# Ledger of designs, part 99: designed miniproteins, single chains, continued (3)

Each design is a single chain, and the fold is of that chain. pLDDT is the mean over its residues in the fold that is shown.

## One batch from the design tools (miniprotein)

Design m11431
Fold by ESMFold2-Fast:
Structure m11431 (fold): chain A 118 residues (1-118)
Amino acid sequence: GPPPFKRGDKVGVISDDPASANAAANGLRDAGLEVVKKIVLKEPTVEEYEKAIREMLDAGAQGLVLSISDEKSARNAAEAVARVAPRGLPVTVSSMNTDAAKIAIDILRAAGLNVINA
């Protein structure tokens, strides 16, 4: 499979839930990664995810962590990444909802993203 994120890698965190975003960001920092930005979307639409992804890339993110709560957010997040992220960008999906995670991973892989720990 693709290599995991390594110590010092710059990552952006995008979530639809504040608690999940904080947990993901803290876990990444504990693993030695640099969290360049954390964004929590109140309205997790494709357009809001596209804005968040562009802001992450502008902040120097070398990879993205998508923390998602439901299937709709999973589809919207993955579609936005597919539209605006560079091909081969490392992406990981964090979700307590296995179906949501699977949906996002399948869309991301089909779009040529480097899905890590999937």
Scores: mean pLDDT 84

Design m11432
Fold by ESMFold2-Fast:
Structure m11432 (fold): chain A 63 residues (1-63)
Amino acid sequence: SLEDLLKEYQKEMEKVIEAMHELRKLLADPNATEEEIQAARDKYLEEMKKTLEVWKKIQEALA
């Protein structure tokens, strides 16, 4: 249902925000490695991609 898709979208947005905060934390940490930072960037981008896929489903449901 559209309501279920909107709830899924909200949960994915929360994951994007969490991934962004973790990336920011690592960027501010002088002991963070480039590998840790890259993994956090990849996680942030992956969560963004998942959010966009849910948004596409919402758009199709509204058509």
Scores: mean pLDDT 87

Design m11433
Fold by ESMFold2-Fast:
Structure m11433 (fold): chain A 61 residues (1-61)
Amino acid sequence: DVPILTDEQRAHLRAQADGLRAEADRLETEHGDHDTAAQLRDAADNLDDLIRQSEEVRRQQ
């Protein structure tokens, strides 16, 4: 079940996704840690998917 997120919660999750991608870029550039960077990007993509699904559920209300 996808939770219905508020506008504030969606904005917060978008900021978190951006932060995860920034950290992934830093880990690749400074440490060459491609595996951890990929995991962080996957986590950010999952947050984007959650936001998208929440918006879809909200449109049905």
Scores: mean pLDDT 80

Design m11434
Fold by ESMFold2-Fast:
Structure m11434 (fold): chain A 81 residues (1-81)
Amino acid sequence: MSPYEKELEEVYERASKTLSEEEKEKLKQIVELEKAALEALRAGDWARFHELAAQARELYSTLSPEVQKLLDEISSEVLKK
């Protein structure tokens, strides 16, 4: 597992402790899409990377503003050093 994938999982794990089951399911789908996008990037499949990244961004935009803010705050802390 890459350091970036582990940090992403940690962000979503921390956020999921305060989320509803519906929001947790959306976050799980976003994490799966982002992991698949990184895998496609490692394989040199740029078209698949862009497709999966677009799907992750679209799903993220359907989260409530409060959940988006929480993810941004946790991500900022986890991605420090």
Scores: mean pLDDT 74

Design m11435
Fold by ESMFold2-Fast:
Structure m11435 (fold): chain A 89 residues (1-89)
Amino acid sequence: VPLLGVADGFLRAAELAEQGDLEEAKYLVETIGSDGVEMLRDLGMDEEADRVEELVRQAVKAAEQGDGKAAAEAARRAAETLRRAAEEL
């Protein structure tokens, strides 16, 4: 999966969280988040990988607490991190 594909997945998770589909948003963030982190580490982008890991944790926690807005914000920040990383390649 290309980095931009992972970024699109995080944007989809943000939309789901904003719509109140927190369980699906959480599942998507966990699944694509692990793929994105692995890709960034394989590219030597450890700081970006650590950032995405932290944003995944924030999105998951927010979704578990019923905070769809906070979950969406974290997912959008993860997407932006991946987009910026892709621009550096």
Scores: mean pLDDT 86

Design m11436
Fold by ESMFold2-Fast:
Structure m11436 (fold): chain A 90 residues (1-90)
Amino acid sequence: SELASAEEMRAILEAEIPPVEEFLKELRELAKKGKIKEETVKKIEEAVRLRIEVIELTIQLLTGPTAELQARLDETTAKLRALEAEIQAE
């Protein structure tokens, strides 16, 4: 059912957000200590922010789809994909 699919997706999305935020905090601390390049951390931080936005937009689309939300999701997903590819190439 649509509701069951939405609930499962929300549970997966909710589970992904906290560990990603925790990892981001750790990376910021490592950058402050000079153990990781600040530019690399900035790229990872931007990718994390975009990933969270994709998750939030996906949840919103599951509960109330609009053309504006879909357009923003498509745009944000494209940016995330490009940035993640750049980070993985390093």
Scores: mean pLDDT 79

Design m11437
Fold by ESMFold2-Fast:
Parts: sequence; C-alpha cells; structure tokens
Structure m11437 (fold): chain A 65 residues (1-65)
Amino acid sequence: SELEELEKEGAEAVRKGDEEGALEAVRKLSELGRIDSALSLVGMAESLGREELAEKGREIVEELS
C-alpha cells in the first residue's frame, strides 16, 4: 500500500516536471531497496526528455546502492 502510493506519487511528479517530488520518491524507493522502482522513475524521466531529472535520479540510486 505505502510502496504503491510512493510509486504513483513519483510517477505523477515525473510527468508534471516536479523535480523535487520526483527526486524525493527516487530517494525513498532507493532507501527501501526498491532499486527497480527507482530506476523505473528514472527511465520514465528519460522517455519524457527530462534529462537533468533522470541524471540526478541515477546519481541518487548509485549513491544509495
């Protein structure tokens, strides 16, 4: 439930271009060991042309892995 809500919030933030919300979701997912979910958000940012957001997201995942 909590995890599913976090994934949805992260996806919404990425779609809206809410960098702070998206990076917060990536960080929380990474801290929970859900690297697959965190990288899914990064991939979504890349597909939408949000290159800076994707780069920052990858950096967070790398730091917490």
Scores: mean pLDDT 84

Design m11438
Fold by ESMFold2-Fast:
Structure m11438 (fold): chain A 90 residues (1-90)
Amino acid sequence: PLTITLEFPVKKMTPQEFLDYTRKLYEEALRKVREAAEAAGLDQVLGGNITAEVKDGKVTVTYVGTEPASPEAVAFQIAMAAARAIGKAR
């Protein structure tokens, strides 16, 4: 299994700023997913379970990859998990 933990700062955002933030989250997730796979000596990125939590002005996404998946799909799921967690935090 491939384990990645990502932390992003959470701030008060307008809808437009949130869209830009989500795009930036996706790009950062894509980069980190590829780097983690390379560091682990894997031929391909692994997808799997994703959890996200907001605490102390940060969103923490924990990802555990167990099966082959596209880097783009995994990055998208990570970004969406983070966005959903931020949206639930009032």
Scores: mean pLDDT 75

Design m11439
Fold by ESMFold2-Fast:
Structure m11439 (fold): chain A 80 residues (1-80)
Amino acid sequence: SDEEFIEEMKKGAEELARRAPEMSLEQIRGSLKAMMKLGAKKGVLEEVYEEAVKELSKAPGGEELVSLAKEAYEEVKAAL
């Protein structure tokens, strides 16, 4: 279901937030773009983006992670 998919994406964002200090900028951008592309393919891009922003904003350096999530969201949305 869409609800189960969104919950999986939320868990993915939580894991990305935890791992971000040990990841390169390229790895973070790649992970966020992949997440947004999966959301777009399922027709739930907005919900995936909202959950990602919510989870990433809780992390140390969350403002930068949220900015990167917005870049990924805008790139994927423009390609639709």
Scores: mean pLDDT 85

Design m11440
Fold by ESMFold2-Fast:
Structure m11440 (fold): chain A 70 residues (1-70)
Amino acid sequence: GLPVLKNFSDEEVEKVYKEMKKKFPNQNLNIGDVYGLLKALEENNWDIEKTMEVTGYPREVLEAVLELLG
């Protein structure tokens, strides 16, 4: 199953997924990938560098997620 996120509703994850799919169509993101990315950001206290190291996502992808949330 998808990871449980304490700080995000399913509706918020779906909004991030839709916008990320528009911005990065070639990343081939599914909704589970977006859940995993948001969980990794939250678990790493929103540290982009550490989240890049843990997940392998490039900086531009993680910064775009933070911009959508802030």
Scores: mean pLDDT 78

Design m11441
Fold by ESMFold2-Fast:
Structure m11441 (fold): chain A 65 residues (1-65)
Amino acid sequence: MSGEEGAKLAGEAAAKRFGERAGKSVYDALVKSGGTGEGGLKTAEALEKGDGDAAERALVRGMSA
């Protein structure tokens, strides 16, 4: 999975849970930081599952990869 594809999935999941502004913020952060597809995918999965702790950890690791 590409970094951009992962960022898109994470952004969409964040938008569903926290609103459109949160979705755009997550997408932009992952794309600008060169985040990995795996980081984006894990963030999306945690957000869709409703696990806020896992989502935060996955997002931070994705952005800092």
Scores: mean pLDDT 71

Design m11442
Fold by ESMFold2-Fast:
Structure m11442 (fold): chain A 71 residues (1-71)
Amino acid sequence: AYSVRRRAEEKRAEAEKLLEEQPDSPQVQTAKEIAEKLNEIGDAIDEGLKKAEGKSGEERRKAIREALDAL
């Protein structure tokens, strides 16, 4: 996953900031759940990319799109 895991890290940082500002906010839990979901999507994309091993970046992007469409 070329950007999905980075977005997961960003959502985790967002959750920590919200926890500091609004510790009882449901938004903290939502941000954590989004981060977990993005990591799950990343794992699915990585499995798809193994099937496109040795292919160009365009073919890898196609595999990412197809994996996301399946979710």
Scores: mean pLDDT 70

Design m11443
Fold by ESMFold2-Fast:
Structure m11443 (fold): chain A 65 residues (1-65)
Amino acid sequence: DEELREKLLELAKLEAIRKALELAKERGMEPLSISVEEVDDETVVATVETDKGTIEVEVPVPKIP
């Protein structure tokens, strides 16, 4: 189902952003900008630019059989 796949992709993007922001907080880094990118059908990457460096988090997108 294409709609379910789109929803799973959206949830993966939100999870990647959440994890990247959580890592920034744990490291005492201030988030300045956020981007999220679909690198393929199975993976998304969230990138957070901070005052002390860049954080990248990779999250797998669940595949529908």
Scores: mean pLDDT 79

Design m11444
Fold by ESMFold2-Fast:
Structure m11444 (fold): chain A 85 residues (1-85)
Amino acid sequence: MTKEELIERAEIILRSLPEVEKKDPKIPERIAKVLEEHELFEAAEAVRARDYEKALEAIKKAIEEDPEKVKEALEKIEEILLEAS
């Protein structure tokens, strides 16, 4: 998987969050916890604040440092979103 593909996956996830939160208000906190478990603390706090632009920038920085760790976090988030939808 390329870094560009990881960024696209993150953008899709973050773009979906406002609509998913309308159905399940607990989803942003569940996602923030997954990000924290993967030491993506800046992204987790941005998600809690609903600052998705800041969350995306934090994820982009994390991809440059550890793309595999970000991939694992995004895969777990995608599973949560699939179950919540």
Scores: mean pLDDT 85

Design m11445
Fold by ESMFold2-Fast:
Structure m11445 (fold): chain A 67 residues (1-67)
Amino acid sequence: SAKEARQRAAAALARALIEALGAEAGIEAAAALGEATASPEQRAVLREIADTLREIGDRIEAELKAK
């Protein structure tokens, strides 16, 4: 489904950005990309992806703080 595809893409993007930049900087970079686009369609999709990225980031941060 489209929702599952977007969530999978968001998870893959989050993993790639975290591997390259670290969790905090990776999430910030993804958010900045969303703000930079002028396409309403892309902005709507990126907003949904950003919500998923925030959820993943919050979980990773919580796990890191638990150590």
Scores: mean pLDDT 65

Design m11446
Fold by ESMFold2-Fast:
Structure m11446 (fold): chain A 87 residues (1-87)
Amino acid sequence: SLKEKLISYKKTKPEFENCEVDEEVLQQAVELLQEKGSLTVQELKDELELPCLEITLEYLQKLQEEGKIEPIDIEKIKPETVIKLKA
């Protein structure tokens, strides 16, 4: 089916491409953090409807690189890790 082909394509095609951060989703993450003050990694993943922890970590890495969140150790991050906007 078309749905199975799309799932297979997304799973196989991008060793690099389907792990790209969407700038609109990145902006939504900033807005959620502004509204709520802080979110756990799990809460951020669920609110943004992200498919896995790995893609959530990529969004956190990008936010940290842009100086939008407080510095976190990405390698030691857990679902319960609290994420805050940089003051």
Scores: mean pLDDT 70

Design m11447
Fold by ESMFold2-Fast:
Structure m11447 (fold): chain A 79 residues (1-79)
Amino acid sequence: ERARRAVEALRKALPEVQKLINEGKLEEAYEKALEALLSVPGVSEELAEKAAKRAVGLIVQGKEEEALRRVGELVREAE
C-alpha cells in the first residue's frame, strides 16, 4: 500500500517535475519530488530522499515509467 501511494504521489507530481527539469531547475525538481513522496504517511525522510534522487535522475533521461517503478521498489523494500 505505501509503495503504491508513493508511486501515485510521484505520478501526480510528474508534470511539474518535468517542467522544472525543462527549465534547468534540477534542485527545485528534486524538492518537488521529495515533497510528493514525504506527503505519503510512513515514508521516512531518508527513504524519500533516496527515491526522489533516483526518480529525478531517470526523469531527466526521459524514463518516467522506470522512475515510477524504481520508487515503488525502493518504498516496498523499506516496508
Scores: mean pLDDT 83

Design m11448
Fold by ESMFold2-Fast:
Structure m11448 (fold): chain A 57 residues (1-57)
Amino acid sequence: MSTLDTLDEEQRQALLERARRLLAELGGDEVKMVRALSAMFGLSEQEARALIAEIRA
């Protein structure tokens, strides 16, 4: 999780908040969310899925 590892805590929390809003807007569709996170933030599929799991925990 190279991209997430380089973010400070504030930037990481801002990313999580944006990801939470996107997940809600997409009706909880993780496949669309993974694609959106990869396209918008350059995250890998594994990084995007880890972020989604963290939001849901």
Scores: mean pLDDT 73

Design m11449
Fold by ESMFold2-Fast:
Structure m11449 (fold): chain A 88 residues (1-88)
Amino acid sequence: AELARRALEHLKNGDYQGAAENIVEAARKYGLDVKLAEAAAEHLKNGDFKGASLYLLSLAVQAIRLGHPELARILAEIAKLAEEKAKE
């Protein structure tokens, strides 16, 4: 869960590269779909916050299914923040 918390902190600070790197690393560590995490990370780095939010929500659902509810909660929080950034 620490990597996901770091991703959230980086996103709050406008460091989209740092957020992206920590999302992919969290996916690798917890056995989530790495390609899905890479898609979320790419959209986030490119400023497509709506696209990033959708992929992050998909990762959160997968985290729940794999028995990682705290990771899922943090990924959903990152997705919500990305969606809010899309609206400004």
Scores: mean pLDDT 83

Design m11450
Fold by ESMFold2-Fast:
Structure m11450 (fold): chain A 76 residues (1-76)
Amino acid sequence: GSLSKEAMEKAGLSEDEQAYFELSYAINTGTIDKLDEKTIEELIEKSAKFISEVDDLPEKDVIEAIKEVIEEVLKE
């Protein structure tokens, strides 16, 4: 919710970290299909950047992995 987003911002989390949690929440609650395509793309890009920096993985590979998860959720 909005309070969780504000709490993350107050804790000094980056926009990329915030996008990661927002995307994870949407995927886990099955609400990803309610977001605009542009919003989904922005969340994927920011989330992939965060994961790439944390796990030392190529950003392209992370983007592809996230897209596969979203496609699987949308098929359900």
Scores: mean pLDDT 74

Design m11451
Fold by ESMFold2-Fast:
Structure m11451 (fold): chain A 86 residues (1-86)
Amino acid sequence: SKAVKLAEITILTSALWFELTYRPEDEAAIEGLIKQLEELGKEVKDDEELVKYFLKQLEKLLEEAKKKGMEKAAERLQKIIEELKK
């Protein structure tokens, strides 16, 4: 269901935004959320509208990860963005 995938993107990206902004020391939570976003990216890749929305959220998350100096998280988010653009 497209509605379910849209909700999953919104929930997971919002959760990661909260962790990066307010709890950047919680590496386990951040890594777990990024792993879920990596899996979700593979599931939504063929839906142009979901990809467009997901990319917008991922770009926001990448900016926050870079601002916090979270090199590993930023690298993984960048890889998700690159895979979705293929």
Scores: mean pLDDT 88

Design m11452
Fold by ESMFold2-Fast:
Structure m11452 (fold): chain A 95 residues (1-95)
Amino acid sequence: EREELIEKMVKIKEEYDEKNKEEIEKARKKLIEKLRKDNMPEEMIKTIEEVKPSIGRISEAYILYKSGEITVEEAIEIIKKSLREYVEELLDLSE
């Protein structure tokens, strides 16, 4: 059931992202602009532009880095995680 749940969540998210791709791209561009204005590391911003991660993942990396809880390298790793890895980690934390 866990594997089926992960696959369903990934599929639902992919279908949502495809249906809303223009809105998601606009939101991502706004976040990138916010990150540049807040003087976030250029390597982090470039990784976001290359990987085009989910809005939630960008926000997670931004908040954790800005609060001093993680390094630039750790923030980049969050950005590089696949959607499946993100879903799996959320389920592991939530049971």
Scores: mean pLDDT 75

Design m11453
Fold by ESMFold2-Fast:
Structure m11453 (fold): chain A 82 residues (1-82)
Amino acid sequence: MERARRALREAAREARRVGDEGLAELLRTAQEASPEDAIELVRMGRNVAGYLAEQDPAKREGYARVQRLLDEAYRLLLEELK
């Protein structure tokens, strides 16, 4: 969980850098959730970040960084459920 929570904290910081406080709060909630609930919140965050990366070209790189961090968090959370 420590590595997954670190990736989620970094993703929340990147979400704040692009001005997305809603996404940052979602990812903060994921840090405090059970692994199963965190996986669902991460899946939602990945979809939101991907959609918004296509909507605003100026924020595309920021949302791409969020998605990469969420992909790492997702992988680490799946390992916790073994």
Scores: mean pLDDT 84

Design m11454
Fold by ESMFold2-Fast:
Structure m11454 (fold): chain A 86 residues (1-86)
Amino acid sequence: MISKLETELVQEGDKVFLKVTVENSTKGKPITLYLENLDTGERKPLGAVGYGEKLEKTVEVERGTSYRLIAKNEDYEEIEGPSVSS
């Protein structure tokens, strides 16, 4: 199971970034993270988190667009995270 799933929007000049923090407590199963653009349905892979690992990642996002963080384990079980608007 995901033990922590957090998102934060940060504006730097004319750019907007999404900071993502994820911790994986699921023994033996990696979790793959995706950022979904809620306007288009496009999913961008952010990375994978192994058992006992923490991922902190910052990605550039579009202004005025709503996003959702999605996590999948190797059994293709989707876990939806918090939605953010930029």
Scores: mean pLDDT 73

Design m11455
Fold by ESMFold2-Fast:
Order: C-alpha cells, then sequence, then structure tokens
Structure m11455 (fold): chain A 64 residues (1-64)
C-alpha cells in the first residue's frame, strides 16, 4: 500500500542517516523493520528499497 511504501522509504532514509553516523545498531533496527514490512507486502517498490538497504549494509560489512 502507499502507506506501507511511505513508511518503508522513511525507514530506509533513517537507515542511511544512521550508516553515515556509523551507528550500526540503528541501521540494523531500521533494517529489521523494513524487512518486516517487505515480508508483509512484497511490492516491487519495497523490493527496491530492500535492495538499496542491502547495498548500504554491504558497504558497512554487515552482509556478505
Amino acid sequence: SAATEAEAERLLAEAKEAAARKDVEAVQRYGDRLLSLYLQDPTPRLRALMEELHRVMREHGLVG
């Protein structure tokens, strides 16, 4: 839904800001919430946001 996509975009923005601050725990918390939204509503937009999150996490060595 549009509301779910807006929430997911907010969470990704917060995760990126946390990553810029080197706050790994905050990136993980926002990422877990975004993953939860994606699993409940797997739209192409949410998939794209998840892929962007995974890119950010890889840059910080959080995923292989």
Scores: mean pLDDT 81

Design m11456
Fold by ESMFold2-Fast:
Structure m11456 (fold): chain A 95 residues (1-95)
Amino acid sequence: SPVEETRALLDRVLSGQVAELLAAADDSVPSEEVVEAVREFLRETARLDLSDEEIEKLAGLVEKAGGEEAVPVLREYTRENAPGALVKRAVDRVL
């Protein structure tokens, strides 16, 4: 499904495969909403310092995989994988 394909792509980014993903990217122009959601994802989860061109290439890959699901999946995945969410889950398990 587009949801599963998008989540798998984001898992590859967090697993250090971003350079491989960018090498496979085409020249498709992503929507501004997907670009902004990718910027938020990278800021909150990955601590990756990507150029604007690299962010646009990644956004194009995400939009191609997710279509209309791309932005909702990015927002949910970012919330689930932000350091604050991981710390809260660890605390909740120990208490």
Scores: mean pLDDT 76

Design m11457
Fold by ESMFold2-Fast:
Structure m11457 (fold): chain A 72 residues (1-72)
Amino acid sequence: MKSVDKIIDEALKLAKQGKIKEALKLLNSKGNSIIVGIELIGMADGKIDEAKKKADEAQKKLDKAKEEVKKL
């Protein structure tokens, strides 16, 4: 979850500089990579249900960040 928050913070900084397209690209590419990473770690640890919850929470944070960037 902290790694998602770090990407969101960086994307918001780009958006405040007027780099909206770059901010959205960062959220789409890096955000998706983190979600996939959470799922793969969950499979490796045998904690699939917990990984699904973490992935869902990360996805919700990314969706909110994308909406915030679009409003800037």
Scores: mean pLDDT 77

Design m11458
Fold by ESMFold2-Fast:
Structure m11458 (fold): chain A 78 residues (1-78)
Amino acid sequence: MQAQIDRLVQILQDSAIASTSRDQFYANLWQQIFGQPATPAQIAAVGDILSNGPDYPSRDAALRALTQAIQALRAQVA
């Protein structure tokens, strides 16, 4: 779990540096995690996941939630 969170932090930082918009950031996150370009629907799904927790107690808690949601999405798109 911690190693996956650390990797996600790195992916998020790299994606944020390369991105000029929220949609581009979400698309870059999808590409980094799945190795495939994101569709508009997948970008929207990432946005929904990140928007569901305005009261995340910490960045790590948000990243754990995102990791679990991404694993569930992988099962759906596999």
Scores: mean pLDDT 61

Design m11459
Fold by ESMFold2-Fast:
Structure m11459 (fold): chain A 109 residues (1-109)
Amino acid sequence: SMELQEKLLRLLEEARRALEAGDVDRARALLRKALEIAKKLVGHPIDKDLFRKILDTLDEIARLAARAGDRETLELVREIGLELLKSVPKELIPEAIGFILRVIGLLLD
């Protein structure tokens, strides 16, 4: 479980770097792999400090995608966030909900 949690963060950090470099195809491929891991983590609470880093990285990806007008990447970020709500530490539920609402707002613009 911890190995999968750390792998999720690494994939998201790689996706963020790919978007910063303009490699949208690589970023989306990495995000699809991240979504698969998020689904495997359902029902297993993620470590609180690691979850904060995951949310921060997803938020950075969402901002990069929004600036680029990249709706497909934003939809992948939304799906990953929704799956992660099923594994959210109790203390971070407000932060996770706030993140999802921000991504939905970006998709409506």
Scores: mean pLDDT 88

Design m11460
Fold by ESMFold2-Fast:
Structure m11460 (fold): chain A 89 residues (1-89)
Amino acid sequence: KIEELLEKIKKLEEEYKKDVEAFRQRAMDSVREEVARLHGKEEPLTDEEIDELIAKGDREVQFIRDVADALVTMYEHAKKLELEKKIKE
């Protein structure tokens, strides 16, 4: 029945969103930690502090951020393809 299929799709979409958001969160935490390490800080920097460094022309911080953003985008795309495959099965 359509109802059972819709419930299955909803569950798969919820799992997909949770997985992607968890990966994004870990990627951003890694950026904060790496930027702190690069600047000799013991504690991770805030997003605002990272944005200020990028605005000041810190190219290394910009590269770390860009790499993390690219990894999140690739992960999201790969997981979306996996979701579409599971829905069709």
Scores: mean pLDDT 83

Design m11461
Fold by ESMFold2-Fast:
Structure m11461 (fold): chain A 97 residues (1-97)
Amino acid sequence: SEEENQEAIIEGVLQIAEEIEPIAPELAERLKELAKKLKEGDKSKVPELKEVLLELIELLRPQAREEAAKEGLSDEEVEAQLEKVRKLIEKGAEVLK
């Protein structure tokens, strides 16, 4: 199950890279490169992956707030969702070690 969890996390990172490519192509490429290295067994890239994913949250925050406002969601609700994503990133990094 640990190997299955690691594979699922790496696949999730690749999916995020595809989704953000129109908005942040340089971060998307960096995520793809890090995911490939992790698939090759280079666990030394886990801290850099965590850093890039946290940077992505900060980059997407203004757009997330704007989209949420269109649906009647508050900034506080957006921050609560981003905090959950941060915790998932930290947990994912521990699983990849």
Scores: mean pLDDT 80

Design m11462
Fold by ESMFold2-Fast:
Structure m11462 (fold): chain A 61 residues (1-61)
Amino acid sequence: AKAEGDRLFERAVEALDQGRYEEMARLLEESYKLGGGDPARMSGMMLRIMADGSTVTVDFP
């Protein structure tokens, strides 16, 4: 559900802010699968992961 996906997206943002990149990546994957988050914000988060030099992988369908 989108509302559940949106909650997971916000949790991913919190994990990113705390430097928990692997947790953030998992939360982003689940959020995306549930149709959560704004597409532009999700793309922005991926760009920020790259900019922060994180070595995590997020597998989008």
Scores: mean pLDDT 67

Design m11463
Fold by ESMFold2-Fast:
Structure m11463 (fold): chain A 55 residues (1-55)
Amino acid sequence: DPFSDEELEKISTLPELSRTVIDISLASLEEAKRLGLSGAEMIELQEQRLEQALK
C-alpha cells in the first residue's frame, strides 16, 4: 500500500467522527486505495469528504 498503517488507522478512526462520517471516511479510503493515492493525498481527500459531509 502507498500509505502506512498508522495513516490508515488515523483516517478510519478519527475521534471527531460520527457513525455516518466514519462510513464516509471508509468509503474515501477504499476510493483512495483504488486510485493509488499517497498517504498525504488520502488524508487530504478524507478531510475534504468529512468537511463536505458535516457542512
Scores: mean pLDDT 60

Design m11464
Fold by ESMFold2-Fast:
Structure m11464 (fold): chain A 92 residues (1-92)
Amino acid sequence: STEELKKKISITISELKSFVKSSSNNKLKTAAERIIRDLKEVLKENDLDLLQEVTTKLETFSPKLSTATLSDLIDLDVDIGVVWLKHAVQKV
């Protein structure tokens, strides 16, 4: 299960790298590169709940990637950051 989720995230990283190569817009490239860095950090974790929630966000986003606006990329980056913070900072 954890390996399957990491594979899905790795596929999205590859898709984002292709998007960066094909884009002529520096702002879109920078936003996509930030998401790639955040996803690489997520891949270092063995937290099943974190990996599942990130994968769900990516599965919703992936079909839109070819037509993604700067706003779409910023929203995804924020969503990933919120999910990461939620799982990294446990206050009980």
Scores: mean pLDDT 81

Design m11465
Fold by ESMFold2-Fast:
Structure m11465 (fold): chain A 91 residues (1-91)
Amino acid sequence: MSRKETLERLFKKVLAILRRHGVPEDVIKEIEEIAQKAINGELTFADSQRLSEIMLQVARENAFSDAEREEFLKFLAFVHMVTIINETEKA
């Protein structure tokens, strides 16, 4: 419960930043699909890698503030942690 709530909170902050900077809706949708997998406990290492690649590209192409980049890093770090937990529980 707390883990899901943290993911949803971090994602909402990231989503607001993406929309504020005019990131294309198709890119936002791909990020949303991966975030939803993380929330549902369905995230794989491949999904986590893809999310990192998309978020890094978005950060490179947009003039984000340091505070906005910190929100991206918090979200990515938490998604990565959830991925490790999910894979460890399968082992």
Scores: mean pLDDT 80

